# Designs tried in a protein design run: designed miniproteins, single chains. Part 16

Each design is a single chain, and the fold is of that chain. pLDDT is the mean over its residues in the fold that is shown.

## One batch from the design tools (miniprotein)

Design m534
Fold by ESMFold2-Fast:
Structure m534 (fold): chain A 104 residues (1-104)
Amino acid sequence: SRELVLLQSTIAIEIAGLYFDARLLAKKTKHPLALQIEAQAQELGDLFGKNAPTSTLLQKVDQLIALLTEAKKAYPEYAAEYDALIDTATNIKDLLQQYDQLLQ
């Protein structure tokens, strides 16, 4: 359906944005958790590109949100940057749930 194609495109753009922002933060801070978040965001993009099951994608997004939440607590001086990444990851989760509903 047209709605499904548009939603898939939106998810791809949001995942790419998450990866780029995570990579920039990891490069800037070199924090161990930021490096793990970059790697997990790259893996999410790779899995989406390979048409992995939505359940697998949702598990990876939940793992990313958990790591981002941990990083926010570990690096309170970067809390605003981690909050922005949590917001993006949460939006990706919502979009993936909508995508799953359209697949039935």
Scores: mean pLDDT 91

Design m535
Fold by ESMFold2-Fast:
Structure m535 (fold): chain A 54 residues (1-54)
Amino acid sequence: LTDAQRLAVAETLSKVLPERRTAPLSAPEAFLRDVAAALGVDPDALARDVLRSQ
């Protein structure tokens, strides 16, 4: 992902967190896919970028 896409992910997380704060996230992949779908990016590419950042 580009720096612009990472910024977009951070903004999307700010919007999605209120919806997800009450949901038990037993599968992080489900949350990641929701974020990817909202941004129109490939969830596999998003997961790869997150792993690179860690």
Scores: mean pLDDT 62

Design m536
Fold by ESMFold2-Fast:
Structure m536 (fold): chain A 93 residues (1-93)
Amino acid sequence: KKEETLKKIDELYQKAIDAAKAGNVEEAVRYVDEIVKLATESKDLEIYKKALEGIREVRRLVDKYAPDIPTELAMKLVAAELRLVGDIIDLEL
């Protein structure tokens, strides 16, 4: 189950970075939302850390390739990252 979740996150992450590089931010946000859902459902620290690094890279690419995105979409990416950070802190305590 964990190996399947890690593989699915890798697939979604690759789709998210491809969408971000194409300037398709709405699609990148959709894939990020799926990554967050898989991580939160897993409650596994390794899966959370992998998802967090993926979201950080997607945000970097969105800033580079789509700097003029709507604030709402930018805030969704920030919220996704902060949610995973909070969950990781809670799991490590």
Scores: mean pLDDT 84

Design m537
Fold by ESMFold2-Fast:
Structure m537 (fold): chain A 89 residues (1-89)
Amino acid sequence: MVSQQDRDQISQLMDQSINSASRGDIDSAQQYGQQTIDLARQSGFSDQVIDSLQLRFDISIQMSSQGVTDINTIQQRIDQEIRSRQTDP
């Protein structure tokens, strides 16, 4: 069972990863991203949810590595990719 505390912690780590990426701090973004994935696996999240979390970090890190540090632009790209996956049956 996944607790509300685990969900809140995962959300906080995810936000820290994205915010670090938006600041160009790729090392911190990768560390928080990995902590989020590890906690999600330990908490019993599905592979689909873990893949979604991994995608958020991969996009944030990739865009920041290309000089895109605007958090709104990064978030828009993440939302577009997640939406494209949600249209699959």
Scores: mean pLDDT 75

Design m538
Fold by ESMFold2-Fast:
Structure m538 (fold): chain A 68 residues (1-68)
Amino acid sequence: SPAQAEIRREAIRYTGRMLRLIGDEVDALLDPSLSEAQKQALVARLQAEMEQLRQEYQQRINQIRLQG
């Protein structure tokens, strides 16, 4: 169905965005120029962004299902 195709496209976009944020978290943890406090602050920020992205993705999928 058109709704299922739209859901698949949203899942691909979500996965790509999530992988980029995970990459940023790994880069922050491996950065020798950052203090442990700076790493903790960056990781906390990135994890908050991942949670926001997850919530937005779930809301978008629910919206598509209600409209199809």
Scores: mean pLDDT 89

Design m539
Fold by ESMFold2-Fast:
Structure m539 (fold): chain A 97 residues (1-97)
Amino acid sequence: MEEAAEKGKKEGEEEAKKLPDEKEEELLERAIEAVREAVELLKAGADDPENQRKAAYHFGYAEGIFQVLVERKASDEILERLLRERREILADLIAAE
């Protein structure tokens, strides 16, 4: 779990750093898609160790992108939107049980 999340975060950070600042919205979309992918894996089989590993990687990937957006001082609107959409997707997972 932790190793997969750390790998995802590193790869997310590296990928985000390759895109110019004008691509902030594209980075936001990539981070949100990674969170959705992780949640869908957990909904499909939360007790499957492989799904848990893949989900951890995708959550890490989104976190890596978020860190780069913060470091680049991306607009407050972009950062707020990312946090809000992450929260909504995670809330859906909790509500679905």
Scores: mean pLDDT 76

Design m540
Fold by ESMFold2-Fast:
Structure m540 (fold): chain A 67 residues (1-67)
Amino acid sequence: MTDKIEKAVAEVVSLVPETARPVAAQAARDYLEGKITLEEARQRLLDAGLSPETVERAVKVIEEAKK
């Protein structure tokens, strides 16, 4: 559901620095909409300069929202 996607995107955005928020929001949306894999979402977050710890927290949020 769209509402569930927007909630998950908001949670992911709250975990990342302001400079990474657009990339994190887009990766979360694309994954939850089925456009990219979980691994591609993780890679995009890493490429945005986020720490592995932050990436794993964000990945857990979007993976849980997909269930």
Scores: mean pLDDT 80

Design m541
Fold by ESMFold2-Fast:
Structure m541 (fold): chain A 78 residues (1-78)
Amino acid sequence: FQEVLDKQVEEAYEKAYQETLENPEKAEELLKLGEELIELGKLPEELGLPETGGSIALRRLGEAIIEGVKKGLEERKK
């Protein structure tokens, strides 16, 4: 599972980065998606429940999307 997740996280980063370079207007939408995934991943902790593989995956995917978008926006400044 972790190996599959690692690949998906890398792909999410690359896709978000590429999309931001091509369509910067979508950056806000992608950032919101990433933030929503992180919030969903934090829900077990907020409810006092233990972390699950799913909650960890949601946070990592959301963070990867946000990082990809930020990198894409930074590159567009050049």
Scores: mean pLDDT 78

Design m542
Fold by ESMFold2-Fast:
Structure m542 (fold): chain A 61 residues (1-61)
Amino acid sequence: SRLDEILEEAERELSPELVEALKKLLDIYFKSNPSLSEEQKVAVAEQFYRWMLAEQRRAEA
């Protein structure tokens, strides 16, 4: 699935701590919003991943 692709990319690009944080955040968010469609879940995952990636790159600068 597209969600699995995003998580696979996160495991390559993000630190282990941020990957764990992303997975935990998505789990909490999806459990709190059980009516989300698959497309909405993908959009949320992409948005959180992009934010975490940007923050990681800022911290390295």
Scores: mean pLDDT 84

Design m543
Fold by ESMFold2-Fast:
Structure m543 (fold): chain A 55 residues (1-55)
Amino acid sequence: SSMDQQIAQVQEQKQDQLAFIEGLAAREGLSPEQKQAYIDRVNQQTQAQLQQIQD
């Protein structure tokens, strides 16, 4: 369904963003707190997007 496809896209986007954060943390030397803040933001945005897909 269209909903299943949208959920899959959101999950794929989340994985891509988390991979980017891992690379950024390694290259820029982010503190654990800074890295966690980026992860929390990604998780919050993912939850909001999933809620919008549900009618």
Scores: mean pLDDT 86

Design m544
Fold by ESMFold2-Fast:
Structure m544 (fold): chain A 68 residues (1-68)
Amino acid sequence: RRPTAEEALARIEELFEKIKASTDRDEQVELLMEMVRLFQEHADQLTPEQRARVVALLDEAVAYLESL
C-alpha cells in the first residue's frame, strides 16, 4: 500500500467534485480525462479496495456527465 496510491485516490475524488462544480462542458471532459489518466498511471499501486473505489467514482462521473 503506497502513499502515492492514496494521494491519487484523493485527487480523483477532488476532480469529481470539480466536475460537479463546473458548468463548462470542455472543463468537465478534461477533468474526467485526468481522473482516467491518474487511475491508469497508478493502477499497479492501488489495492483492490482502492481500485474498486476509483472505478465507482469514474462510473459516477460518467453517469453525471451523461445526465447533462
Scores: mean pLDDT 79

Design m545
Fold by ESMFold2-Fast:
Structure m545 (fold): chain A 79 residues (1-79)
Amino acid sequence: MKVKRYGIIIEVEEGQERKALEIVIETLKDEKIRGIFVDGNRIYVVVDTTDGEEVLKKILEALKAAGIKILDYEVRELK
């Protein structure tokens, strides 16, 4: 089983970052989270997982279901 560290960045509409952060924390409660950080309207997640894209998808679906406007997103494997 190939666990890697991924960095996920999600940019949301200004003023929605607190609500988005709460949703991300709840959505990822069963994941191996190494850190969650907010800077401006961006949420940064560091997670140990076998599939960073699936974790990103899970976050995006939860945010959209809650009416959060997503402006941009990315996922990167961290070295």
Scores: mean pLDDT 85

Design m546
Fold by ESMFold2-Fast:
Structure m546 (fold): chain A 99 residues (1-99)
Amino acid sequence: ADAARQAATQARIDEVRKKLEELGVEVTSERQARAALSVMAAYDAYEKGLITKEQAAAAVRNALRELGMSDEQADRIAEAFLNATSKEEALVAVARAAG
């Protein structure tokens, strides 16, 4: 991958880790950090009106499967995302389940 793109991805992972620590979630794995990053991106797109909440949940589900989660685990986490009333709630729920 392009070095600039890798640096940008790492900066977003660091941002997500800091946000999770502020919310009381310790990030212990790269998988957990990347799951949280996918939630931030999907929720931001939903809040901006670019996609529906259902499409955002589907994007999170697909990202979790690519990170090696089972279909059952990814489906449960996507449901938690759909039931979340805030970005912070969605971020905490997905990050804890991904850990």
Scores: mean pLDDT 78

Design m547
Fold by ESMFold2-Fast:
Structure m547 (fold): chain A 87 residues (1-87)
Amino acid sequence: MMTLGEAMLEGDDLAQEKDGLAVGAFEMALLALMVELDIGSGTAPASVALPALLEAMRSSKDPGLQEALEYYEPYIKAVIEKVKAAE
């Protein structure tokens, strides 16, 4: 089972592969979003934490969180699919 911290590193690799983002950019963005949404720690299981993050972002009325969802949703979904494939 992949932890959220391990999934964040996988997301960094995927973001770098697709958009050439610096290593750690996706990890830092996810940490900031988790803090804003009070979702928990990076030690939570990725299979639980990542879907909860997406649901919290989708349910938010905050325009900044909606903009962040539009930008980060493809990366979060790609990591969720990797986590499912590893099961």
Scores: mean pLDDT 61

Design m548
Fold by ESMFold2-Fast:
Structure m548 (fold): chain A 97 residues (1-97)
Amino acid sequence: SLGEEALRLAREAIAVADELAEKSKDPQTRQRIVRLGVAAAIAFVAASISDGPERRRNLQVAADILEEMAKIAEENGDSETAERLRQLAERVRELAG
């Protein structure tokens, strides 16, 4: 159940990163967004195959990366994507709880 939810969140993180990257005109910003999306997905996959404190640590790392992506979205004037990423980070922190 928690492992399946972590994998669902990994797919959602990649999808949001791809959407945000497509909206970004600067190639360096696009590359950074893609790298952050992949890093978040890796953290969620690690959470899906771990338990206890290790799972919580990996979920916390994923949440921190999602907040970094939200800052980039806000800097790009995409307040809707920024809020979506912040809400996702909050849900992830609740799962880490």
Scores: mean pLDDT 85

Design m549
Fold by ESMFold2-Fast:
Structure m549 (fold): chain A 70 residues (1-70)
Amino acid sequence: NEKIREVVKKMMEAGMSVEEAILAGEILRLLAEGKSLDEVAKELGISRSTVSKLLRKAEKATGLSLEELI
């Protein structure tokens, strides 16, 4: 998804680490595919709380809502 690539770039430009920005981008990609937050957490091998924390960081870094990010 070209939109997610641009969002990951904006997250890195806003000062998120490359690792956090890439992981947040993978979360957004899976959500855009229609997966739930719990399914995303299971797929990536991380906790649901980590998924939620990274999404909040992505929203803050970009100034965009979750709805706008996917």
Scores: mean pLDDT 81

Design m550
Fold by ESMFold2-Fast:
Structure m550 (fold): chain A 72 residues (1-72)
Amino acid sequence: STRALIEELLAKHGLPTELADVILQATAELGVEPTERLLRNVVSALAGLPEEERTLETIKRIVQIAAAALGL
């Protein structure tokens, strides 16, 4: 499932699996399809951010940038 993929990517980067729900909410609110390529880019970007910046608003911005870069 999409959620399971996000949780696996988060775990590989040492990030809380609870961020999976926030990422799914961000993609849903933006109308962006959560493709594997998009999700890999989003999780990689989150791993480079301090914990306090891993908010819904920041994740939405990351999703928009990643989607644009991928032609989504």
Scores: mean pLDDT 87

Design m551
Fold by ESMFold2-Fast:
Structure m551 (fold): chain A 88 residues (1-88)
Amino acid sequence: VSPLAAALADLSREEQIRLVAALLRPDRRSALELLRAALNREIPEDLSKDELAELVARETGLPLADIRAALESDEPLDDSELRSRLFG
């Protein structure tokens, strides 16, 4: 089980979408590094943020449209809260 899958298991659908959106809010490189760690797998270096959003939607089964909506409308989780939810 990936760290992201474990973190999502105890969350509501809305909370899952917010956590995933929080991973995508940083700049492209930081989002890439966070997703590599959270999914515990290699991700191509050259993926855009839209491609990273599509990848995480496929990996989690969450709708891409809901993830994009959360990026536009919800308050961001701070980095310490996000890391605590994913890693401990």
Scores: mean pLDDT 75

Design m552
Fold by ESMFold2-Fast:
Parts: structure tokens; C-alpha cells; sequence
Structure m552 (fold): chain A 94 residues (1-94)
């Protein structure tokens, strides 16, 4: 099955750490993770035969709150986009 989990950690100095873990079936050849943090987009590409892919982003924010949205796309071995998963949308106040 295709599953995604999102973990967000904040630090007293204003650093935000976002971890997205994606599990994919053996029919998947690549995963694209798109993280959007306060309107800024970060894209990560993972390929290979691993069934688990982890993406970690760290950013120091000047704002006291963050909106985090994570989306994962799985690409099948046939080159077709298999699944789109919106892992979570989070609002954090520091």
C-alpha cells in the first residue's frame, strides 16, 4: 500500500524541522515529495528499490507560526503517476 506520515518539530530558536516518510509498494520506481512551508515550495526526488523514503527539511523561520503541507506522488515502473497523497496540513504557533 501507499502510505505517508508527516512529523513536524519546532525549536526555541525558530527552527522548523519537517520529516515526511513514505512507504510504497514494489511496483513504484520513484517518489516525488512536495513540501510547502509558508508558501515556499520544496521538492525532493527519490528513486530506487527501497520501499521506504524519508525526506527531512530544516528551515529557520522569523514568523511565530508555520503552515506546512506535504504531498507525495508515486511513479509506477510503467511511468504512470500511481497515487497522489496529501499527508497533512498543519498550522503551528510558537
Amino acid sequence: SFTASLEVKTYPDGTLEVTMTVQVPPSVSAVVVILEINGKRYVSYHSGDSLTHTTVYKEKLEEKSATVQATAYAVGKDGVLMETVTAEKITIEE
Scores: mean pLDDT 75

Design m553
Fold by ESMFold2-Fast:
Structure m553 (fold): chain A 56 residues (1-56)
Amino acid sequence: GPELERAIRMGQGGVQAGRALGDAELEALGQKALEAANSGDYKKGMEYAAQADALA
């Protein structure tokens, strides 16, 4: 659904931003968000995505 799609996009954004900035923590949070979203845990995905967004 829209929440899962948003969590996936935010997770992907965090991974890309972390790689571009050389920020391993941001990249790891983006990957965790994507993994959680892909596992159907959209709440965990959004939590990790929010943490990544706060660092960016």
Scores: mean pLDDT 76

Design m554
Fold by ESMFold2-Fast:
Structure m554 (fold): chain A 73 residues (1-73)
Amino acid sequence: SMEEKLEEINKLFKEALEKVDEARKQGASKDTILKIVNEAKKKIEELAKGLPEETRKSVMEGVDKFIEKVKKE
């Protein structure tokens, strides 16, 4: 269902945030952090293909904003 896909996307997003936070605590390079977020983006993008267009657009906009925030920090 759409709800199950959204829950899986939310789980992937939370896992990516936790991995980024842990990587930062360990002094990982910006390249390593960007690799984590880009891998999460690819997984979310594949799941989002099964969602309605407007929902998919909203999800991917959220992912892109997260990546841009990580790049600026």
Scores: mean pLDDT 82

Design m555
Fold by ESMFold2-Fast:
Structure m555 (fold): chain A 90 residues (1-90)
Amino acid sequence: SSQARIEAAREGYEEAKEKLEEGGYKEETVEEVAEEALEKLREGLETGDVLLAAEGLGMAGTLEELGLLPEEKRREFEELLRKIREKVAA
């Protein structure tokens, strides 16, 4: 199960990275990727879909690493990332 979660997070990380690179890091692309990450995190938390949550975590990780996390979404991301990390780490 740990391997599946790691792979899901890696897939989310790489997918977000590719989308951002292909979109030339434009504001619209950054917001689209951020919203997709939030949606996966919210749905994963609501449904208990740990793999979906892990994908969202991976996408958020890419945004954080690149310093592209939208300020207006930062609080929601921080709340969801903390909740997901607790569940995925368990």
Scores: mean pLDDT 81

Design m556
Fold by ESMFold2-Fast:
Formats: structure tokens, sequence, C-alpha cells
Structure m556 (fold): chain A 79 residues (1-79)
């Protein structure tokens, strides 16, 4: 299920110090855009373009799980 995969991603990102507990909570609730927006804001990198692109990438990966964690890590590392 998408929710289970989102929960795993949230736990992994929280463990790696990439997001806050609040951002992880939004991701676990399938509020992907809100989670991405908060995570980017915490890094001082908030922009509508980055929120849109990251949200879309995460949604696509939750539908077809494969390179999900690796792609998210790369996206956050480049920011």
Amino acid sequence: MKAERAKELAEKALKEGLISEEAAKYLKEMKIEEAVRLALEEQGLLSDELVENATKAIELELENPGEFFEKLRELLEKL
C-alpha cells in the first residue's frame, strides 16, 4: 500500500536527519506536498518549483516502488 511505503520513507528520512518529526508525520498521513514543503522550508530552499517537482517524483515512486529511497536521497542531497 502507498501509505505503508510512505511510512517507511518517513522513518528512513527521519533516521538520516533529512526531515523533522513534523514533516515525517505529514508524509505518513500521505500529505506528500505538505511534507515536501516543510522539509524544503527547514533547509531554507523553499520554492514552488522544487515543491512541485519533488512531490510529483515521490507520488510516481509510491505508485511504482523501485528506486524510491535512492531518488529521494539524491534530490534532498542536491538541495
Scores: mean pLDDT 71

Design m557
Fold by ESMFold2-Fast:
Structure m557 (fold): chain A 81 residues (1-81)
Amino acid sequence: MSAQTFAEYSQQAAAAIGEARKLGEQDPALRDEAEAEIARVNKRLGEAHSSDQDTGGKLVAEAAAEAEAFRARLEARLAAA
């Protein structure tokens, strides 16, 4: 994976985390779940940054996908409430 692609996935994960946090702040019932999922994604991002290039590339892509999937689920739950 290129350094640019790695940075792009890291930025995507960070953006999704930021939006998930804002969504969690809108509903106290979702806040604890949002913080738990954010911590989980941040842990995976940390593992990606500390891993070799191949493993780190896989982990950062997974973190970005998980963060976006979680953000979307939280947004849907808030919209349904």
Scores: mean pLDDT 80

Design m558
Fold by ESMFold2-Fast:
Structure m558 (fold): chain A 77 residues (1-77)
Amino acid sequence: MIKELEPEAEKKLKEIEEKARELEEEAKRNKEPLEGGVDAGMLYIIVGVAKLTGASAEEIEKLVKILEEERRKAEEE
């Protein structure tokens, strides 16, 4: 079951959900659904895991940073 989150963590997750929705909309507008859909999907996974585990805002930030670092590393290849 989804656990109740601290207010700061809940706010962080809402920001991530909004970012994921924006990426989906941008992908639809640019007709690049694969790239935007994958990015949005990864953000939704972070949100889902955080809600299931009751992650703190700090833990959520770390997950997002790891995702951003992996993406940057892939782009540098």
Scores: mean pLDDT 69

Design m559
Fold by ESMFold2-Fast:
Structure m559 (fold): chain A 60 residues (1-60)
Amino acid sequence: SAAERRRILEGLRNADEEVIRELVLPLLNQTGSLAGTARALGIPLPTLRAAFRAGREALQ
């Protein structure tokens, strides 16, 4: 849903460790690419790429 996509995007923008670890990283491991992960999450690749980079920095 649009509301669910917005919530995920907000979590990613805030470098939410839980969103990245529970949602993005498992899906990235399963799809093998950021492009595949962005498609599965229903968000633009550039948006996911920027958010994932910021979140990865926050994950130490």
Scores: mean pLDDT 68

Design m560
Fold by ESMFold2-Fast:
Structure m560 (fold): chain A 106 residues (1-106)
Amino acid sequence: GRGEIIVTIEGPKEAMKYLIELASGFAKSLREAGVGSVLISIDNDKGKITVTGSAPLADFDEIWAKFKELLEQTLKDKEKVVKKAEEISKKAGKKLSISISSRLIT
């Protein structure tokens, strides 16, 4: 079995440059947490990016805990990028959202 950590970033397509920079930050944190693979899916028209980190089920709880520790620092490092995306989102009338979930694949 495998575990996956899924980061979904949604915002206006006009902010896509900054959404990609955020996604790159989360992908780095997933790799530093020990995920074996990271996939990034970009939907430019919808202003949506999905970053999926995948690991063996045996390692998943440790990787998930490590990723949560790295999240605070990642958001701090990307604070200026978030602010730029929020400024564009306010002008475009579409909210910036970041959601994080996990799932187990049997």
Scores: mean pLDDT 86

Design m561
Fold by ESMFold2-Fast:
Structure m561 (fold): chain A 81 residues (1-81)
Amino acid sequence: ALSEEQREEALKLLEEALEALKAGDRKAATNYLSRLINFLEKIGASDLANQALAALLYLQVDKDEKAAIEKVEELRKRIEE
C-alpha cells in the first residue's frame, strides 16, 4: 500500500493529467502521465505504474482520449484506497 505522502503526490499528478485530458491538452496530459508513471515505478508500485502506462498508450498510440480518461479514473479509485 502507498504511504499517505506517496498517495497525495500520485493523486496530484493524476488530477493534473485528468484535467489536461478533459481540456484536450495532449502535451500536458502526456507530461503528467509520464511523471506519474516514473513516480509509481520509483516507489515500487509496478501494477499502478502499468495502469498509468496503459492510459498513456491509449492517448499516444490509439488517440483514444475517452479510453485514456476512463483508465485514469479507474487508477484514481485504486490510489484512493
Scores: mean pLDDT 86

Design m562
Fold by ESMFold2-Fast:
Structure m562 (fold): chain A 90 residues (1-90)
Amino acid sequence: MIEIKETLNDDGLLVITSTKGDFELQVVIDLKKKKVVEVQYSPGMSFEQAEEMLNYTSEYIKSKYPELSEDIEKAKKEFLERLRERQKIL
């Protein structure tokens, strides 16, 4: 089961944290600019685990913050493409 928590960081950005077992994925959002700032993930996650957790987290974000739907989909695609390229080099 994937658990989602929302927090505000010291910079006033929304941090959405998803957790599955020992794995954690964070999506940092600037709500004023309606932009995804960054996506962070636990070291040692496989591509498949990162994709599953990011898909789940993205659906949560789109359901709760529909104004972010396009930006989260873009951030998700860019993150997964970068992760896949890194795994090809390793």
Scores: mean pLDDT 80

Design m563
Fold by ESMFold2-Fast:
Structure m563 (fold): chain A 106 residues (1-106)
Amino acid sequence: MKEELKELGKKMVEAAKKGDVEGLKEYGKKLLEKTKNASEEELRVAYESAEKAYDAAVKAGDKESAKIAAKTLLEIAKKLLTVSKDVTLAIGRVLRALGLVLELEL
């Protein structure tokens, strides 16, 4: 599963770099579906993947792709909060992701 999450993460980053909004939506949805029964380590890989996709979208100037990546990041951060033993770090991830989503909805 960890390798599949890394592969989906790479596809999300490439979609974000190309401005492929539909591809980013599809890969983000698949990433979230694969995280339903994921371990904390697998969720961290998914979080890093969504974060890299967000950074790639911002660098490309694609606000729509950035919104999709930020929403995916928020959903993964929420899942991490339910399984993480470092509650402070997990809360920080949720607040960061929420801030990115809210800023992009302006």
Scores: mean pLDDT 82

Design m564
Fold by ESMFold2-Fast:
Structure m564 (fold): chain A 67 residues (1-67)
Amino acid sequence: MEELIEKAIEGLKVLKQLEKNEKPSESLKQAFIDFVIKELKKDPKFADVDDEEIEKAVKEAAEIVFP
């Protein structure tokens, strides 16, 4: 779980930096969340993790990255 959340935080931070916007819109934040969820679901490291757990971890990571 911890490693999954850390990876989600890392992915979201990269997307935030690439966008260069200090305050991304709610729709853009949701797009970043959806993208990271899809990427983590494809990662062999998290193949044994349920989709619901991945989605939950990315949403928790988003609260940290986008306060």
Scores: mean pLDDT 76

Design m565
Fold by ESMFold2-Fast:
Structure m565 (fold): chain A 96 residues (1-96)
Amino acid sequence: SYFEELQKYAEEHREKGPDEIVRKVLEALAAAGKVEDQGVEAMIEAIREKGKELGLPEEITEKLIEMIRAYHEGRMEEAKEYEEELYRLILEEIKK
């Protein structure tokens, strides 16, 4: 899962500690997971609210939403593409 991929990134860089952007993304995903039983729209709202609270870049928040929606709708190829784009956006933000 994308959660496990982000966790692996944090583990590989454990000597530097988790980057703030990775932590914020994981917290937004955790918020979505807490309302998963309420459906995809509740998950999307949780991501928007938590992303805004944490100051996540809008590009990262919107890509998370696109990815979650694609997974929920069974658009697995598009979901994977959004996941790859999200990973690139996170890496670029870390490099700033």
Scores: mean pLDDT 76

Design m566
Fold by ESMFold2-Fast:
Structure m566 (fold): chain A 93 residues (1-93)
Amino acid sequence: KEKEEKIEKLKKEMEERIKELYSELAGVDVQELDDLDAAAKRDLSDAERAAWNARAREIHARILANATPEEIRARLLERTLELGEEIEKLEKE
């Protein structure tokens, strides 16, 4: 059946909710976070890697200026708990 397909959809929704939270805290679009993740997987020049590291540090600093690590963990749990439970339920048959 499509159990594996449903699990993958839920995992993708969890990833999207996590990205939305970091987007909100950093004050940047989800697309910019996706672009940074994609760039990290590319073969980058030294200059491109330095620029990527600088932008990643800037985003991280903005996130930490808006929320403590404890608050981030609590909000991540709040947004993903139900999806995690549904994934576990689907994995058990």
Scores: mean pLDDT 79

Design m567
Fold by ESMFold2-Fast:
Structure m567 (fold): chain A 89 residues (1-89)
Amino acid sequence: SEKAEKELEEFAKKLGEEFIKKYNEEEVKEAYKEGIELGGPELGIVLGYSEVIKKLIKKGESQEKIKEVLEELDRILKEIAEKEEELKK
């Protein structure tokens, strides 16, 4: 339903806003916005995290830190998928 789609979008946007507050960098915000315009808030989150990972690599951060950020992305996408399933019933 349209209501369920809107609730899912608002839920994903809330998670995206929390992500943006944690990684408070202009290029991350820009990547997130571009992703939303291309394919919605889930793609926004993916592109935003891609920018974070690129920056961590540039800074010479550990592989453990990069894995942590990838696991964080996986958890957020799982939460969105679980919310979508919840809204279907």
Scores: mean pLDDT 84

Design m568
Fold by ESMFold2-Fast:
Structure m568 (fold): chain A 65 residues (1-65)
Amino acid sequence: APPARVYDPALGRYVPVSDLIARTRAIQAEMGLDPDRQAQVAQLLADDVASQGGSQAVVDQLRKA
């Protein structure tokens, strides 16, 4: 099966959740966020996806990031 997909508002389309995680981590690193801040942002993204009716697989992958 194809990887789980999530809507990326920056691109205006659905992308594989792994691509969103990779982009989010790259942006956080560029901003100089420490690991604790990166984990907090990942949790907020997971909660946001869950509130939008995203699949449990997508939510789980975002929380593990």
Scores: mean pLDDT 67

